# Designed miniproteins, single chains, continued (3): the designs that were tried, part 104

Each design is a single chain, and the fold is of that chain. pLDDT is the mean over its residues in the fold that is shown.

## One batch from the design tools (miniprotein)

Design m11604
Fold by ESMFold2-Fast:
Structure m11604 (fold): chain A 89 residues (1-89)
Amino acid sequence: MEELLQNFERATEETAAAEIAVIDAQLSKHADPAERAALAAQLKAQIEAGLAGLRAKYDALPVKTEEDELILESAEAVARRVIAYLDEA
């Protein structure tokens, strides 16, 4: 279990870094800081909406497994890191 959690944490960090790299590449295409700020706000809203949908799906499950809990926790951890990055854009 502990080793599995460590692997999930590493995978979460890798996923967040990859998503941030894609977002950074998109933001870098815009020379106007106002356009970058608007895009960052839009991406943040999309991530928050996606996370809310995942939580709703988890709540609707007739049987909740440990794997389902880990998936939700990992998604929330990735979302937190990406949102923190976007808040500084």
Scores: mean pLDDT 76

Design m11605
Fold by ESMFold2-Fast:
Formats: C-alpha cells, structure tokens, sequence
Structure m11605 (fold): chain A 111 residues (1-111)
C-alpha cells in the first residue's frame, strides 16, 4: 500500500512537471521538444502503471487494456502535431491527453 501510494505520487508529479515542460515548448514553437517530452512522459507513466498493477495483482488483460489506452492517447497527440494543429489546439489537446492518462492510472489504482 505505501509503495503503491509512492508510485502514484511519482506518476502525478511526472504528469504535472511533464505537462508544464510540454506547454512551455509549445509556447516557444519547439514542437520537436514538445513531442519528445510527451513521448517520454507516456513511457514513464506507463512503466509506473505497470509497477502499480503488478503490486496490486491486476489481471494481465486489464494491464494490456490500460497500456493500449495510453498508446491511443499518445497517437492522438502525435497526429495533431503532424497535421499542423494550431498552438492553442495543441495545448488544449496535451492538457486533455495528460488528464486522460491520469484517469487511466487512477482506474488501475482503484481496482
């Protein structure tokens, strides 16, 4: 339980710090840095989610579903950058995406 709470706090901090860095990169027109930072955030949160799921004895099928949901969120952000979405639309999409990732994490912890 203590380890699960520590990992959850670590993930929440990474989501907050990562989101701030991504939004700053977008403000600077540095889309490559924004994409790289977002990709790293997705990977790190997914690793934390898998560790939490292992500690909680979550079924493998549920873990696979959670990983796929995070991958789908990541694909939407990558598509938007490649499609030339506006800076404002990209910021809103990143904030929505990081909120969805947090929700997926919370669903794993609450089960």
Amino acid sequence: MEEVERLREEAEKKIKDGTEKILQALDNGDYDTALETFGNLVVEVSKILERIAELLGVPEEFIKEARQKIADVGARVVFAIAAGFSKEDLKNLVEEATKEIKKILDEVVER
Scores: mean pLDDT 82

Design m11606
Fold by ESMFold2-Fast:
Structure m11606 (fold): chain A 99 residues (1-99)
Amino acid sequence: SVTELELEELQERARELLLEEAALLEKQGLLEAARVARELAERVPELDREELLLALLKTSKRIALLTSPPEQREQVLEEFREVLRRAGISEETIEEILA
């Protein structure tokens, strides 16, 4: 579980995923969104564990959506919801992650 990771490992994974999101956005011509993702990656060392977990999960969701066909969007979101629920994440936090 990502919740069991050391802080430094969590920071590294969050940064890597944000940079992966930025590359995918740039490839799709979404340059402003890509810049925002890179800016967030630079701020990763400033985040606490809760913020890092939230950033990691939100970024993972966005990457999954960017790499999936548009017709699978609802399925991807449903699968993410079930994974988060099984991991013991609260319904309020799940809604924030999937927003």
Scores: mean pLDDT 83

Design m11607
Fold by ESMFold2-Fast:
Structure m11607 (fold): chain A 73 residues (1-73)
Amino acid sequence: SVKAEAEAALAKLKENEPLLEKLKKEAPKYGKTPKEIEDAYEQQKAILEAIVEGKPLPDSLPEEVKQAVEELM
């Protein structure tokens, strides 16, 4: 189920949190800022948490992303 997949993905995301600091340090090598890496991580976590809890997606998400996720739920 989508919820079970989201729960597994969220667990992996949390397990990989120590790697976030390494990715933030390496961000300039890939034309990214550390903040962009952090914002992407927080956005992904918020989406997965919303799916797991059956809550509306964050208002900060683009409308196209909200519609795509609603079609999967």
Scores: mean pLDDT 73

Design m11608
Fold by ESMFold2-Fast:
Structure m11608 (fold): chain A 92 residues (1-92)
Amino acid sequence: GAAAVRAYYESQMTEEERAAAKEIAELAKEKGLPAGGAEYAFLELAREVGVEKAKEIMIAAINENISEEQLELIREVEARLPEREAELRAWV
């Protein structure tokens, strides 16, 4: 379930990733977006580009100020989400 997936991510997070994920979740809630989905997207993106760049991209996306380069990077990460979701479902 969603709670088990969240617990898995939290167990794999560094302190830096945890702080950034919380900030992204809070921003998503302010904009009426699902906080869990925003955290998950941030963590998957952070695996590819690192925490600082992932945070920048997610903040830009949530505030609708995303550049074309950042949008392409998000599309690349989204293309891999089904594989990661299947892996996590097999674990939980």
Scores: mean pLDDT 67

Design m11609
Fold by ESMFold2-Fast:
Structure m11609 (fold): chain A 63 residues (1-63)
Amino acid sequence: SEEQVRRLAEALGISEERARRLLEGAKIFLDEFGEEVAKQFLMKFAGLSEEEAKLVLELAKES
């Protein structure tokens, strides 16, 4: 949702466009491969810390 995009952008200090892409990617990986794979993808390829990756996943789970 737009609220989740804005909250993530403010929390990570990134653009709303970047936040939207992270949430969309996280949701796809979470649905297809599960939570651990989604977390590793966010950390290794998006360059997020484990704490930041967990935040993205929690917001993605809220739809």
Scores: mean pLDDT 82

Design m11610
Fold by ESMFold2-Fast:
Structure m11610 (fold): chain A 83 residues (1-83)
Amino acid sequence: SLMDVVREGLDILTEINKLIMAAEKAGDKKSAKLANEAAFKVNDYLLRARQAVADGDLAGAKASLEKMKEILKKLKEELEKLK
C-alpha cells in the first residue's frame, strides 16, 4: 500500500541514522561521511515518495522506495569494505 511505502522509507532512513550515530561514536569520519551522504540521498527519495503518495502514484512511490533500498545496500557494502 502507499502507507507501507512511506513506512519502509522511514525505516531505511532510521537505519542510516543509526549508522551515522555508530560511526560518530567510533570517531570514524570516513564512515560518518558516507552515511551522511546516503542519508541526504534517501531524504530526497523519501520526499519524492511522499509526493507520489499524495498524488496516488503507487508506481512512482515504489520506484523511489527501490532507490532508497539500493542506497542503503550500497552504503552497507561500502562500510564493510572500510573494516
Scores: mean pLDDT 87

Design m11611
Fold by ESMFold2-Fast:
Formats: structure tokens, C-alpha cells, sequence
Structure m11611 (fold): chain A 96 residues (1-96)
């Protein structure tokens, strides 16, 4: 069960990066690389027996949550900036 959960969490992370690229067109390669390194470290610790599979799953759940929050924050910032640029453009085109 825990190994399947770990795989599901890794897939969820990949889906989250895919969603922001699709919806916002943002470059998330830096975040993806950082989280991949953390995932590799967690898997190495599991293989070494330093942490339990349940602990690894909890850590991955925390990483997934952090990534979701970061993606949502970035999406909101980009949308807010795009909206501000559109408003500024409209004001600039309004010679009244």
C-alpha cells in the first residue's frame, strides 16, 4: 500500500507541473528539478531503511501540498499581473 501511495504522490506532482504549464504557460522546470531531487533522496532513504514507507508517504504528501500551494500562488500572481497589464493597456487606449 505505501509503495503505491508513494508512486501516486509522485504522479500527482508531475500532473501539478503539467497543469500549470497548460493553464498558465509558466516555466516550472526549476521547481520540478528541486522536487525531483527531494523525491530521489526520500527513495534513497527508504532503500537504506532510514525511514519507514509510511513516513516517506507523509513527507511526499507534504511536498505535494507545498507544490500545490506554490503553483496556486504563482498562477494567481501571473493572472493578477496579466490583469493589471490589461487594465493599464485599456487606460492607455482611453484618451478621455
Amino acid sequence: MNRERIRELVEELKELYGEILEDVGADTSGLEAQKEQLLAQIEAQIKAGEISEEEAAKRLEEIVREVREEIESRREEMLAEARAEMAAGVVSLRPL
Scores: mean pLDDT 65

Design m11612
Fold by ESMFold2-Fast:
Structure m11612 (fold): chain A 87 residues (1-87)
Amino acid sequence: DPEKERLLEEIRILDGSEELLERARTLPLPELRALLRRLFAEWAEEMGLSPEVQEVMWEALEDYIAGASEEDVRKKINEKITEIKQK
């Protein structure tokens, strides 16, 4: 399942724990998505991202998981972050 593989890769990037990845591989898609959302929220808080920026980045991540290219996701993030900074 390509969606599950992308979810697992993003979890790996945010946490990096082999033990967590082994457990995550056994989870169904809804639970795997909930785990990614939790890890993303923890990372975003640590990075000091505003709620507006967190929303943009989460939407871009969901697009990537759904099959968007890294290039398209990066472009969307850059455009939206630039818009926010101009306010």
Scores: mean pLDDT 77

Design m11613
Fold by ESMFold2-Fast:
Structure m11613 (fold): chain A 55 residues (1-55)
Amino acid sequence: MSEEEEKAVEEALERYRKTGSLKALHDAIVEIAKRFGVETALRVHRRVLERLDAE
């Protein structure tokens, strides 16, 4: 995984934790898809879910 993907995971996680909103999480993933492509967004989404599941 790239450093960019790890940064994106932290960004999405922070956004969700700040708002408590699944919509905010989805919006962050969509922004990542627009920036880096669907494949990267899918990996980031999976990583975010793993981190959230550990909570």
Scores: mean pLDDT 77

Design m11614
Fold by ESMFold2-Fast:
Structure m11614 (fold): chain A 86 residues (1-86)
Amino acid sequence: SMMEELREELERLTERALELVKELLARIPEDDREGILRAIAAALRVIGLELDGRLALERGDLEAAREKIEELRRLIEELERELARL
């Protein structure tokens, strides 16, 4: 079903985003406090988007679920660009 496909997509994107944050935190220098705080903030954004997406799916709001999935995709692109600069 479309809801199952969206749930699986949300889960995959969440896992990918958190792995990127983990890689980012591992590569940021210990003295880059701003970088560390931005990475932690990104992790919290990922968790918030995942929870909002899951709530939308529980309510059958496919449009809201898709919006959260697209926001996660954009965040993944941002994280990949940031990691590539390190």
Scores: mean pLDDT 89

Design m11615
Fold by ESMFold2-Fast:
Structure m11615 (fold): chain A 65 residues (1-65)
Amino acid sequence: MAHVRVTQSPDGTTVTIENLGDTDVVATIRDADGRVLAEVVVPAGGSKTVTGLPAGPHEVDLREA
């Protein structure tokens, strides 16, 4: 199972995904309507920050790579 921490800025424009596990993870960021805004691969033990997203809350779906 993925061991991942997701942090969103209060305005939703920035999402940081921290992969604390030993398996690469694919993170899919969606808006409130389920539209895909970004997809990033976060390597095992690494992190990725996505900026420039539309304001508002975002859903982050995680799967092992």
Scores: mean pLDDT 77

Design m11616
Fold by ESMFold2-Fast:
Order: sequence, then structure tokens, then C-alpha cells
Structure m11616 (fold): chain A 61 residues (1-61)
Amino acid sequence: PSEEELEREVREALAIIAAATLKGDYPQEVVDKALEKALEMVERGEEITFSKVKEIADELA
């Protein structure tokens, strides 16, 4: 696999883990939408962090 493919996989994993940490603090629908938006950002090659995923969830709540 290319370096770009590996970087994308790592970012996808970070987005999934970050969304999982929001469970219990946010409604499931908000968690699901935050994950969806974070994965879209990863697909576009944008940076993703735990803080960014939480920020997206806060915006949706």
C-alpha cells in the first residue's frame, strides 16, 4: 500500500476511536453524525484529531 493509504487508514482509526469516546456523553445519533463527518474529512485528506471530532459533536448537539 502507498504511504497515503496507510495515513488514511490511521486517520480513519483515530476518527472511529474518538467517536467511541463520545458514547455516554452525547446521544447516539450525534455520535453517529460526528463520525460520519469526521470520516468525510479523512476522505478529503483533512487533518482529524480527538478534539476536532468532539467539536463536531458539540456543534451537532
Scores: mean pLDDT 79

Design m11617
Fold by ESMFold2-Fast:
Order: C-alpha cells, then sequence, then structure tokens
Structure m11617 (fold): chain A 74 residues (1-74)
C-alpha cells in the first residue's frame, strides 16, 4: 500500500539523515521539492512518474526530519 511504501521511505530517510545527511541538507531537499510543487500548481499540471517519485522522497525526508527533531526535544 502507499502507506507501507511511505513508512519504508521514512525509515530510509531517517537512516540517511542520521548517517550521511545533515539536517540542513535534508531541509534543502524539502525546500527544492516545495518549489517544484509550487511550479506544478502554477502550471496547473499533474506531476509525471519521475516527479511523483521525487515528491514521495521529499515527503519521506520531511516526515523523517520532523520525527528526529521531536525525538531530540523529548
Amino acid sequence: SFAEEMEEEVERAKKEIETDTTEEEAEERIKKMEEKLEELKKENREPDEKEKEELRKALAYGAALAELKLEKQA
């Protein structure tokens, strides 16, 4: 299911942030994807399969970063 795929991508993103990616790099990836979403919205077009995959990765990074920040504050 989509939820299971997203859960796997979030876990993968958490590992990347913890080992190979700084929080700043994760935030830059999210920002670039937000810019892409705004572009698609202005153009009033659906994302293609490649763009959908990149957006799913960005959502996973956003969720992973939010979870890691909450864990740090606890």
Scores: mean pLDDT 71

Design m11618
Fold by ESMFold2-Fast:
Structure m11618 (fold): chain A 77 residues (1-77)
Amino acid sequence: MPKLTHVEVDAGEVASAEEARRAAEEALARLLKQQGLTAASVHEEPVRVEDGVATVGILVRLANGDILGVLVRARVR
């Protein structure tokens, strides 16, 4: 059974939903590099903006079969 790991990231303040998505992609790339992990597939959810907060969910299937869930939150100015 693949292991499921969840990571939450606060990206601070962003100017747009597109900037929040970019911050999420950068956070994922750093996490994978730092942990020596290889992604087999990456699924990014559409950016949701509710009450001035942008949320980006990313589901990563790793080459070893494990699953990594990343949730990024940022405040939109």
Scores: mean pLDDT 78

Design m11619
Fold by ESMFold2-Fast:
Structure m11619 (fold): chain A 62 residues (1-62)
Amino acid sequence: MEELLEKLRKLVEEAPNLDEFSIAALVTGTASILVAAKRSKAEPEFIKELEEILKKLQEILD
């Protein structure tokens, strides 16, 4: 899980250099992971990090 968070953080840093389709795909993927994490009652810290990543990606897409 930590490795996934680090990869997602790197993608957020690169997101301003990506096309809108790629950013939209990252938003969709991150949202799906977040929904699954909440349903499986994953660690609160992991859920919080996913929410922050999703928020940053959505702000870039806007």
Scores: mean pLDDT 78

Design m11620
Fold by ESMFold2-Fast:
Structure m11620 (fold): chain A 70 residues (1-70)
Amino acid sequence: LAEEIARRAAELGGGEKATAGDVTRAMLELGVPLEHARGAGREAAKLAKENGGWLSLEQAREAAEAGLRA
């Protein structure tokens, strides 16, 4: 599921990178509850801040995994 979320987020972000908002949107599109999607979005925002607002596919997967574990 986290891999599918990361792939979808990258598709929304233009193919190779995603924003924190793209991760949250991908989770909601895939039926993940809002609570977990928001958690992943917060984690993604932290990672994106370190990279000028963008997440690699691997970082998007990491953020999705963190949100799903919460």
Scores: mean pLDDT 78

Design m11621
Fold by ESMFold2-Fast:
Structure m11621 (fold): chain A 73 residues (1-73)
Amino acid sequence: MSAAERDVEALVRRNIAYARELAAQGRVEEALRVLDGTREFVRIMAEAGAISEATAERLLAELEREKERVLAS
């Protein structure tokens, strides 16, 4: 794994944890904004070639699952 991929994964993990905390506080709209912003960041990093397509697909799938969890109450 490259340093850039490791850093992007660490950022995604931190943002997922933050979104979970926001959702636990009833701040669902803010949680969704964090997840959507993180998805856009991952997409941009993949387009720039900073992370592999496989890493991007995996991280985007994780973010989509977290978004579904937030929306499912």
Scores: mean pLDDT 85

Design m11622
Fold by ESMFold2-Fast:
Structure m11622 (fold): chain A 91 residues (1-91)
Amino acid sequence: KEVEEARKKAKEIAEELRKILKEKGLTPEEANKKIAEAFDKAVEEYAKYLEAKYGKPLDEAIAEELAKSAEKFAEDMAEFLLKKVKEILKE
C-alpha cells in the first residue's frame, strides 16, 4: 500500500515535470525519456543512501526502514526522489 502511494506521488510529479519540459519544446516522447532517466538515477542514489545508512544489502536496508514505519519510508523516498529529479532536470 505505502509503496503504491509513493509510486502514485512519483507519477504525479512526473506529469508536472513533463509539462515543464513540453513548454521547453520537447515532444512527449523526449520528455518521458528524460524524466525516466532522471528517476532511474534518483532511485539508484536512494538505494546507495540506504545501503550506506545501514551497512547492509538493499533488501535488508529496506526491511529495516519498513520495520520502523512503512508510511515514513514511503514519504522519505518520495521526498528524496522529487528533490533529486528536480536537481537532475534543472539546467
Scores: mean pLDDT 74

Design m11623
Fold by ESMFold2-Fast:
Structure m11623 (fold): chain A 75 residues (1-75)
Amino acid sequence: KTIVLSDEDAQKLIAAAEKLKSVPEPLTEEEFRELTGLPDELAKALFEVLDGDGDGRVRRTELEWLARQAALRLE
């Protein structure tokens, strides 16, 4: 499924990736939602995309990748 991000959501993801440098990983879906500040439905959809192996955890490298994609969309 294609997930469309607003510019605000993209900026929140970029800020979350920077903040994650000082936060223990891996992140659960709840921690991901709190860190990003995204709406629950959008945070869940993005978490499912990043959690490709279905273990219920997302690592810093996965969030950094998503933040890079979001940054490219803003440019």
Scores: mean pLDDT 72

Design m11624
Fold by ESMFold2-Fast:
Structure m11624 (fold): chain A 51 residues (1-51)
Amino acid sequence: SSREKNRQKVLEEIDLLFESLRKAMKESPEETPISEVFRRAMELYEEKLKE
């Protein structure tokens, strides 16, 4: 279904976001608020599900 397609794309975007986060955390672990990025990723996922 179209919802499944959208969910798949959002999951792929979230994976890329986490990849970038891990790189940033490696370079500045004390300054990277990983919890905030998880929150933003969840927010994006919920928004896509409502669409």
Scores: mean pLDDT 68

Design m11625
Fold by ESMFold2-Fast:
Order: C-alpha cells, then sequence, then structure tokens
Structure m11625 (fold): chain A 88 residues (1-88)
C-alpha cells in the first residue's frame, strides 16, 4: 500500500539510508496514482533523499512536482508543513 511505502521511506531517511529511502518514496509515488496528496508527500521525501545524496538537480525537480500535486489537491499549506517535517 502506498502509505506503507511512504512510511518505509521516512524510516530509511531517518536512519540515513538515503538510497533505500529514495527507492521506497519512488515506489510510493507509483502506487499513489489516485492520491495527489500522498504522491506530493512521497515526491517531497524523494527530493529530500536526493538532496542528502548530493543530487541537487534531481531534488529540485521532485520538489517542483510535489508542489504541483499539492496545489492540485488544494493542500499547499499541508505540503509546506510536510517539507518542514522532512527537514526537521
Amino acid sequence: MAEELLEKGKEALENGDYETAAKYFSQAIDAAVDDPLLRAKASAGLAEAYRKLGKNIQAVAWEMLALADAVDAGKEEEFNRILKELRA
């Protein structure tokens, strides 16, 4: 389930397993076809993982996609909160 993949990605990110985190977030994005907010959360997580890996161009690209999905969901404020949580 997409929510479980998102949670696994967050756990890997907290443990410093950025490559594993990127894999789980990518899988969560694929699973969240009908859930733009979940896709936005997973895309933001993937961007953070790429940033930690030093892949800044990829990180920016996924941050832009995450913002677009959050806006489409009417959840821009929630998305900003999610970004703070991932960076905190």
Scores: mean pLDDT 78

Design m11626
Fold by ESMFold2-Fast:
Structure m11626 (fold): chain A 86 residues (1-86)
Amino acid sequence: MKEELEKEIEALRKAGYSEEVIEAFKELFEAAEEVKKNATAEQLKKFAAESQAITERGAEVRTEEELTEVLRELTAVYKKVVEEAK
């Protein structure tokens, strides 16, 4: 939902993240909402290990550039789930 997304973006700005990171988070949030609407539990399980590995890597990133890459990669996994749900 747009209101929830706006609150997340505000929180990221207050935390000091750059516009590039904020844009990547926005894309991830939108992809996650599409997954919630279209994906079944079975399709989510298919990508669970891949999404978990990306999230774990995200916890170890040292730069905003690396964080942006991780967020973009996670968004791509979510888009794959949505496509398979069709």
Scores: mean pLDDT 74

Design m11627
Fold by ESMFold2-Fast:
Structure m11627 (fold): chain A 58 residues (1-58)
Amino acid sequence: MSPEMQAALDILSKSSVTKEELLALPEDVLEELSKNPDLPPILRIKAHEALKAKEEEK
């Protein structure tokens, strides 16, 4: 796993993630995480929600 993907996973795995932390994550990394079947469903859901939040802020 790339360092960027690992950093994003570390942020998403927190019990409380701030909007600022979510918006700071790269869209390409979030997209890869949301599509990764080896990840727990909760992390994929969080990655997808982060992508949606970034789209709403544009």
Scores: mean pLDDT 75

Design m11628
Fold by ESMFold2-Fast:
Structure m11628 (fold): chain A 66 residues (1-66)
Amino acid sequence: MLPVVDPNASRDELVQAYVELLNLMDDNGLYDLRDQLSADVSRVGQDKDALVRVLQEYVKRAEEAI
């Protein structure tokens, strides 16, 4: 099930969505997309607004790939 990325979510909720998205990508064989997501999240660091944008983009890309 695709995680819901709420722009008003806490950082903890965003981290949970990130973990759910990684697991979904791994379970569906989307290894390249998973690795790109991990790299982009690492690049964003502590910026919550940028984390929301990254997660929303990769949720969309995962949905289109499944």
Scores: mean pLDDT 82

Design m11629
Fold by ESMFold2-Fast:
Structure m11629 (fold): chain A 64 residues (1-64)
Amino acid sequence: KPTIPEIAKIIFEELKDEFPELKSERDVQLVLLGRTDVFGPDFRTRFTLKLAQHPKAEEVFKKI
């Protein structure tokens, strides 16, 4: 039963090379909590598409 911080850590490790805007697991956590405006609409589109390929992140996204 992963928590948001645990899911954010997994997403960060998998996506950090594709998303240089993400500097830490905390940044991923902020995105999952709806703070995506700090990274802009292009980032939001790319990140949302990648979440569709990550089952745990998709489950958390649907709860928000």
Scores: mean pLDDT 68

Design m11630
Fold by ESMFold2-Fast:
Structure m11630 (fold): chain A 70 residues (1-70)
Amino acid sequence: DEVEKLMEEANKLSKETSAYSRQAKELEASGDPEAQELSVEYRRKALEKGIEAARLTSQAFRLKKEAEAA
């Protein structure tokens, strides 16, 4: 099932987004300038993975609607 595969991939990316966001918050809270620079990079990775997860979720819903309409 293609819808199932897309949702599984989206869930995986969402978990990765949460992990990067959590690490970014911990680094940001440290007050260390080097850790704060790393937190920016982790926030960027979280954003990129979150956008991809949203895209896959939208594709899954579109395919499901098309299958129900057919």
Scores: mean pLDDT 83

Design m11631
Fold by ESMFold2-Fast:
Structure m11631 (fold): chain A 81 residues (1-81)
Amino acid sequence: MATAAEIDRRARELVEQGVSYEELKARFRELAKPIFEEAGIDPDEAIEQMEKVIENYAKEKGVDPRYLYARAVAALELQRR
């Protein structure tokens, strides 16, 4: 499994490459959807809950939500071989 440091590095690369907030959010949805479907969970509901957690955390900590979505995308991408 990818380390937290590898995920953080990849997330920064995505942000530095100029990948938009909307594109990162869309990539996150595409990567997360089949995982929740395999688990027998409604992917749309699960993704909405995760998005709320990400955006609330960003607001509370003063962190760019774009970076948090990039980190989520990086984590999901690095789990695929």
Scores: mean pLDDT 79

Design m11632
Fold by ESMFold2-Fast:
Structure m11632 (fold): chain A 55 residues (1-55)
Amino acid sequence: SPILDLALTRGKINGWSTQEIIDELDAQAKYYEELGATEMAQAYRQARQEILQRA
């Protein structure tokens, strides 16, 4: 997914662990949920599930 690809790219640039990438995806999902952007929040939750399924 574009969101997972972006998160993995940012993680590589910043030297993030897999757990730190997951934590960032969770933080972004919560942020968009609190803004009422439900579709964006779901997209970040989907990206989180995709990274967990690869591990």
Scores: mean pLDDT 83

Design m11633
Fold by ESMFold2-Fast:
Structure m11633 (fold): chain A 75 residues (1-75)
Amino acid sequence: MEKLREELQKKYEEVKASKVPPKKELIEEILKLIKELYPEISEEELKKIKEELEKSSSETLKLGLASLKTAKELL
């Protein structure tokens, strides 16, 4: 049943992705918020974060963006 679960999850992620901006747009928004929250962050650290974000799913990026917006609100 593992194969069926993986296929259903993959299709669910595809349906979610169709309603989400392109992954690149989400990454750019996340990086912008990180710069605002952590103004001392270096360009090298931002590149490392960008690389990690590129490995993440669009859903994970969307959740990360929401979390960063919440963190900025509370700061």
Scores: mean pLDDT 71

Design m11634
Fold by ESMFold2-Fast:
Structure m11634 (fold): chain A 74 residues (1-74)
Amino acid sequence: VNEEIAKGLRELAEKSKNPVIARALRTAAYLAEQGYKPEDVIKALRNAATALGASQEDVDKAVKEAREVIEKAK
């Protein structure tokens, strides 16, 4: 499950037009691969994107797409 979540998050990062969101998604994918819980992965994604200066709209969109990846990986 963690490997599938990490793969999905990396695919989202590759498709992202926003380099800040792509960086945050890669960070979240790394944490998922390390065995962090889905809720901690989402929290890290939100925190990383916000710290890197992403707009709230872009952060919310990335979090929504990441949650869909996690749900699909069940």
Scores: mean pLDDT 82

Design m11635
Fold by ESMFold2-Fast:
Structure m11635 (fold): chain A 95 residues (1-95)
Amino acid sequence: GRRPEGVSKEAWAYLHMGHVFAAMGDYENAIYFYEKAIETDPRITPYALIEMGNVYLKAKDYDKAIEYYSKAASLSSGSDKTFAQTRLEQVKKLK
């Protein structure tokens, strides 16, 4: 996806590193790079939290997935909040 306006290029690059590791099934390194993205630019936090929720969902840790999607929804507004809430409700049905 396109980098959100105002988010640093460096933080966005770390988020994409997280995506690469998540796609390889390397969830430990995926979480590491998502946390690194947040440390680099906290404005990325809602996006990184959604991706961390996605990692825990793939790992079938539904409690952690619910936790991270809930955090993302609380920090978001408008369409981003709706997206996080939709994922949260989907994961609750899998538990």
Scores: mean pLDDT 83

Design m11636
Fold by ESMFold2-Fast:
Formats: structure tokens, C-alpha cells, sequence
Structure m11636 (fold): chain A 65 residues (1-65)
């Protein structure tokens, strides 16, 4: 889904290594998007706001094109 793909792209944009991204994102559901941001922020020491901003940018791109 667009939400899952946007989350994956946001994680990569935040500097999270690809192997780690795939492992952790497989544990996250689109219905738990806020929890996903929190987990990513804690695990990789990145501000939630930075992850959310990237997620929203990618989600818009995927939905508008």
C-alpha cells in the first residue's frame, strides 16, 4: 500500500540501513502508523517529527501521481 511504501521510504531517508528497514517494517502495520513512528524514533534515535514529515512527503507523492 502507499502508506507502507511511504513509511519504508521515510525510514531510508532518515538514514536507516536497508537491511534493518526491511526487518523492522515487516513488524509494522499501516493501522499502527503512529506506533511505527515512535518505534523508529526510539530504535534509530531520529526525531518523530522528521520521520513523519518524510512519510507525509512520500505519501503525497505516491497518491498524487
Amino acid sequence: SAAVEALREAARAAGIKEETVEVHLNLLYKENIDEAFEIMSKKWKVEIEKIRKKYEEFLKELEEK
Scores: mean pLDDT 63

Design m11637
Fold by ESMFold2-Fast:
Structure m11637 (fold): chain A 107 residues (1-107)
Amino acid sequence: MANQNIGVWWDLLPLAGKELEKLDLSNNNIKSARTLLPAFSVPKLKELDLRNNQLGVEGAKELAELLKDSNIKTLHLTGSNLGPEGVKILKETLEKYGKSDIKIITE
């Protein structure tokens, strides 16, 4: 019911999760990649699991911008409703940023 407790915990993730290399956020009904900014600020995070969320094409665009300045190497997006257009936008934008080494898992 109250998102306040979750929000405070989430905003502290870059400080509390300094040694965190893998984060599982699957099955959380995430509809906006903007809410994921704290995860992209974790300095050692290499793997982010976003399976079975609701990101869509707009989320794919937002993810590409967040990945530009991140150290993430693997992004799992199976079931996150990016569609073919969203997957294309994500991959093409990452290539423009020199981030083609990031493993994007959509199937």
Scores: mean pLDDT 76

Design m11638
Fold by ESMFold2-Fast:
Structure m11638 (fold): chain A 78 residues (1-78)
Amino acid sequence: MAFEERVIKTLKEKLGLSEEEAREVADAVMGRRTGSSPAVKKVAEGLKKLGYKLPEDISGVANEALRLAVARLAQEAL
């Protein structure tokens, strides 16, 4: 719970997501959401702008690289 709330806060503050978008991405990162999401795609592009290395073709489905980048961003925001 505490880590998930940190992810949500970090996505809102660093990438400009809404509360709904940030929660959708957190669900995808935690494996609770399958399929394509515009919010996940938006986060992937934002992470690339911050210097994280992600696949060039980002379908909007959370993958291992996206999950690791989001986890690292949330930890570095502490």
Scores: mean pLDDT 70

Design m11639
Fold by ESMFold2-Fast:
Structure m11639 (fold): chain A 67 residues (1-67)
Amino acid sequence: SAALSQKTLAEVTKEFDENPDMSIEEMMDLIRKAVRDLLKAGASGEEAASVQQGLLDKMMEIMAKRL
């Protein structure tokens, strides 16, 4: 559902923001877990792909700020 996708995106984004020293590998693992959990919860592939892209974009923004 859209609500579940929004909740997942917000929760993972918050975890990134609260852990500024998180490695790319740790961020990627959180993204993979979030996508897997959404699919297990019955989210569509399209919804899961949208959350994955949003989290990847957030990860890239965080990495850019560290340069």
Scores: mean pLDDT 83

Design m11640
Fold by ESMFold2-Fast:
Structure m11640 (fold): chain A 67 residues (1-67)
Amino acid sequence: SESLARMLRRAAPSAVATALLGTSASPELRQRLLEAVRNGASVATLERLLAGLSPADLARLRQLLSR
């Protein structure tokens, strides 16, 4: 979701890396998301990458980032 993309943009890259390890996303998708966050990618770019995650992984990522 866009809300999750905003959370990713505000998070430290180390926190994003840790949160992504708590998901079932492929290593390739996790690496692409982390790289996008490090490079200050737009919300639109992050939303496209997040579309590759299952609903369960999106919910898990949101929980880990919103603690």
Scores: mean pLDDT 81

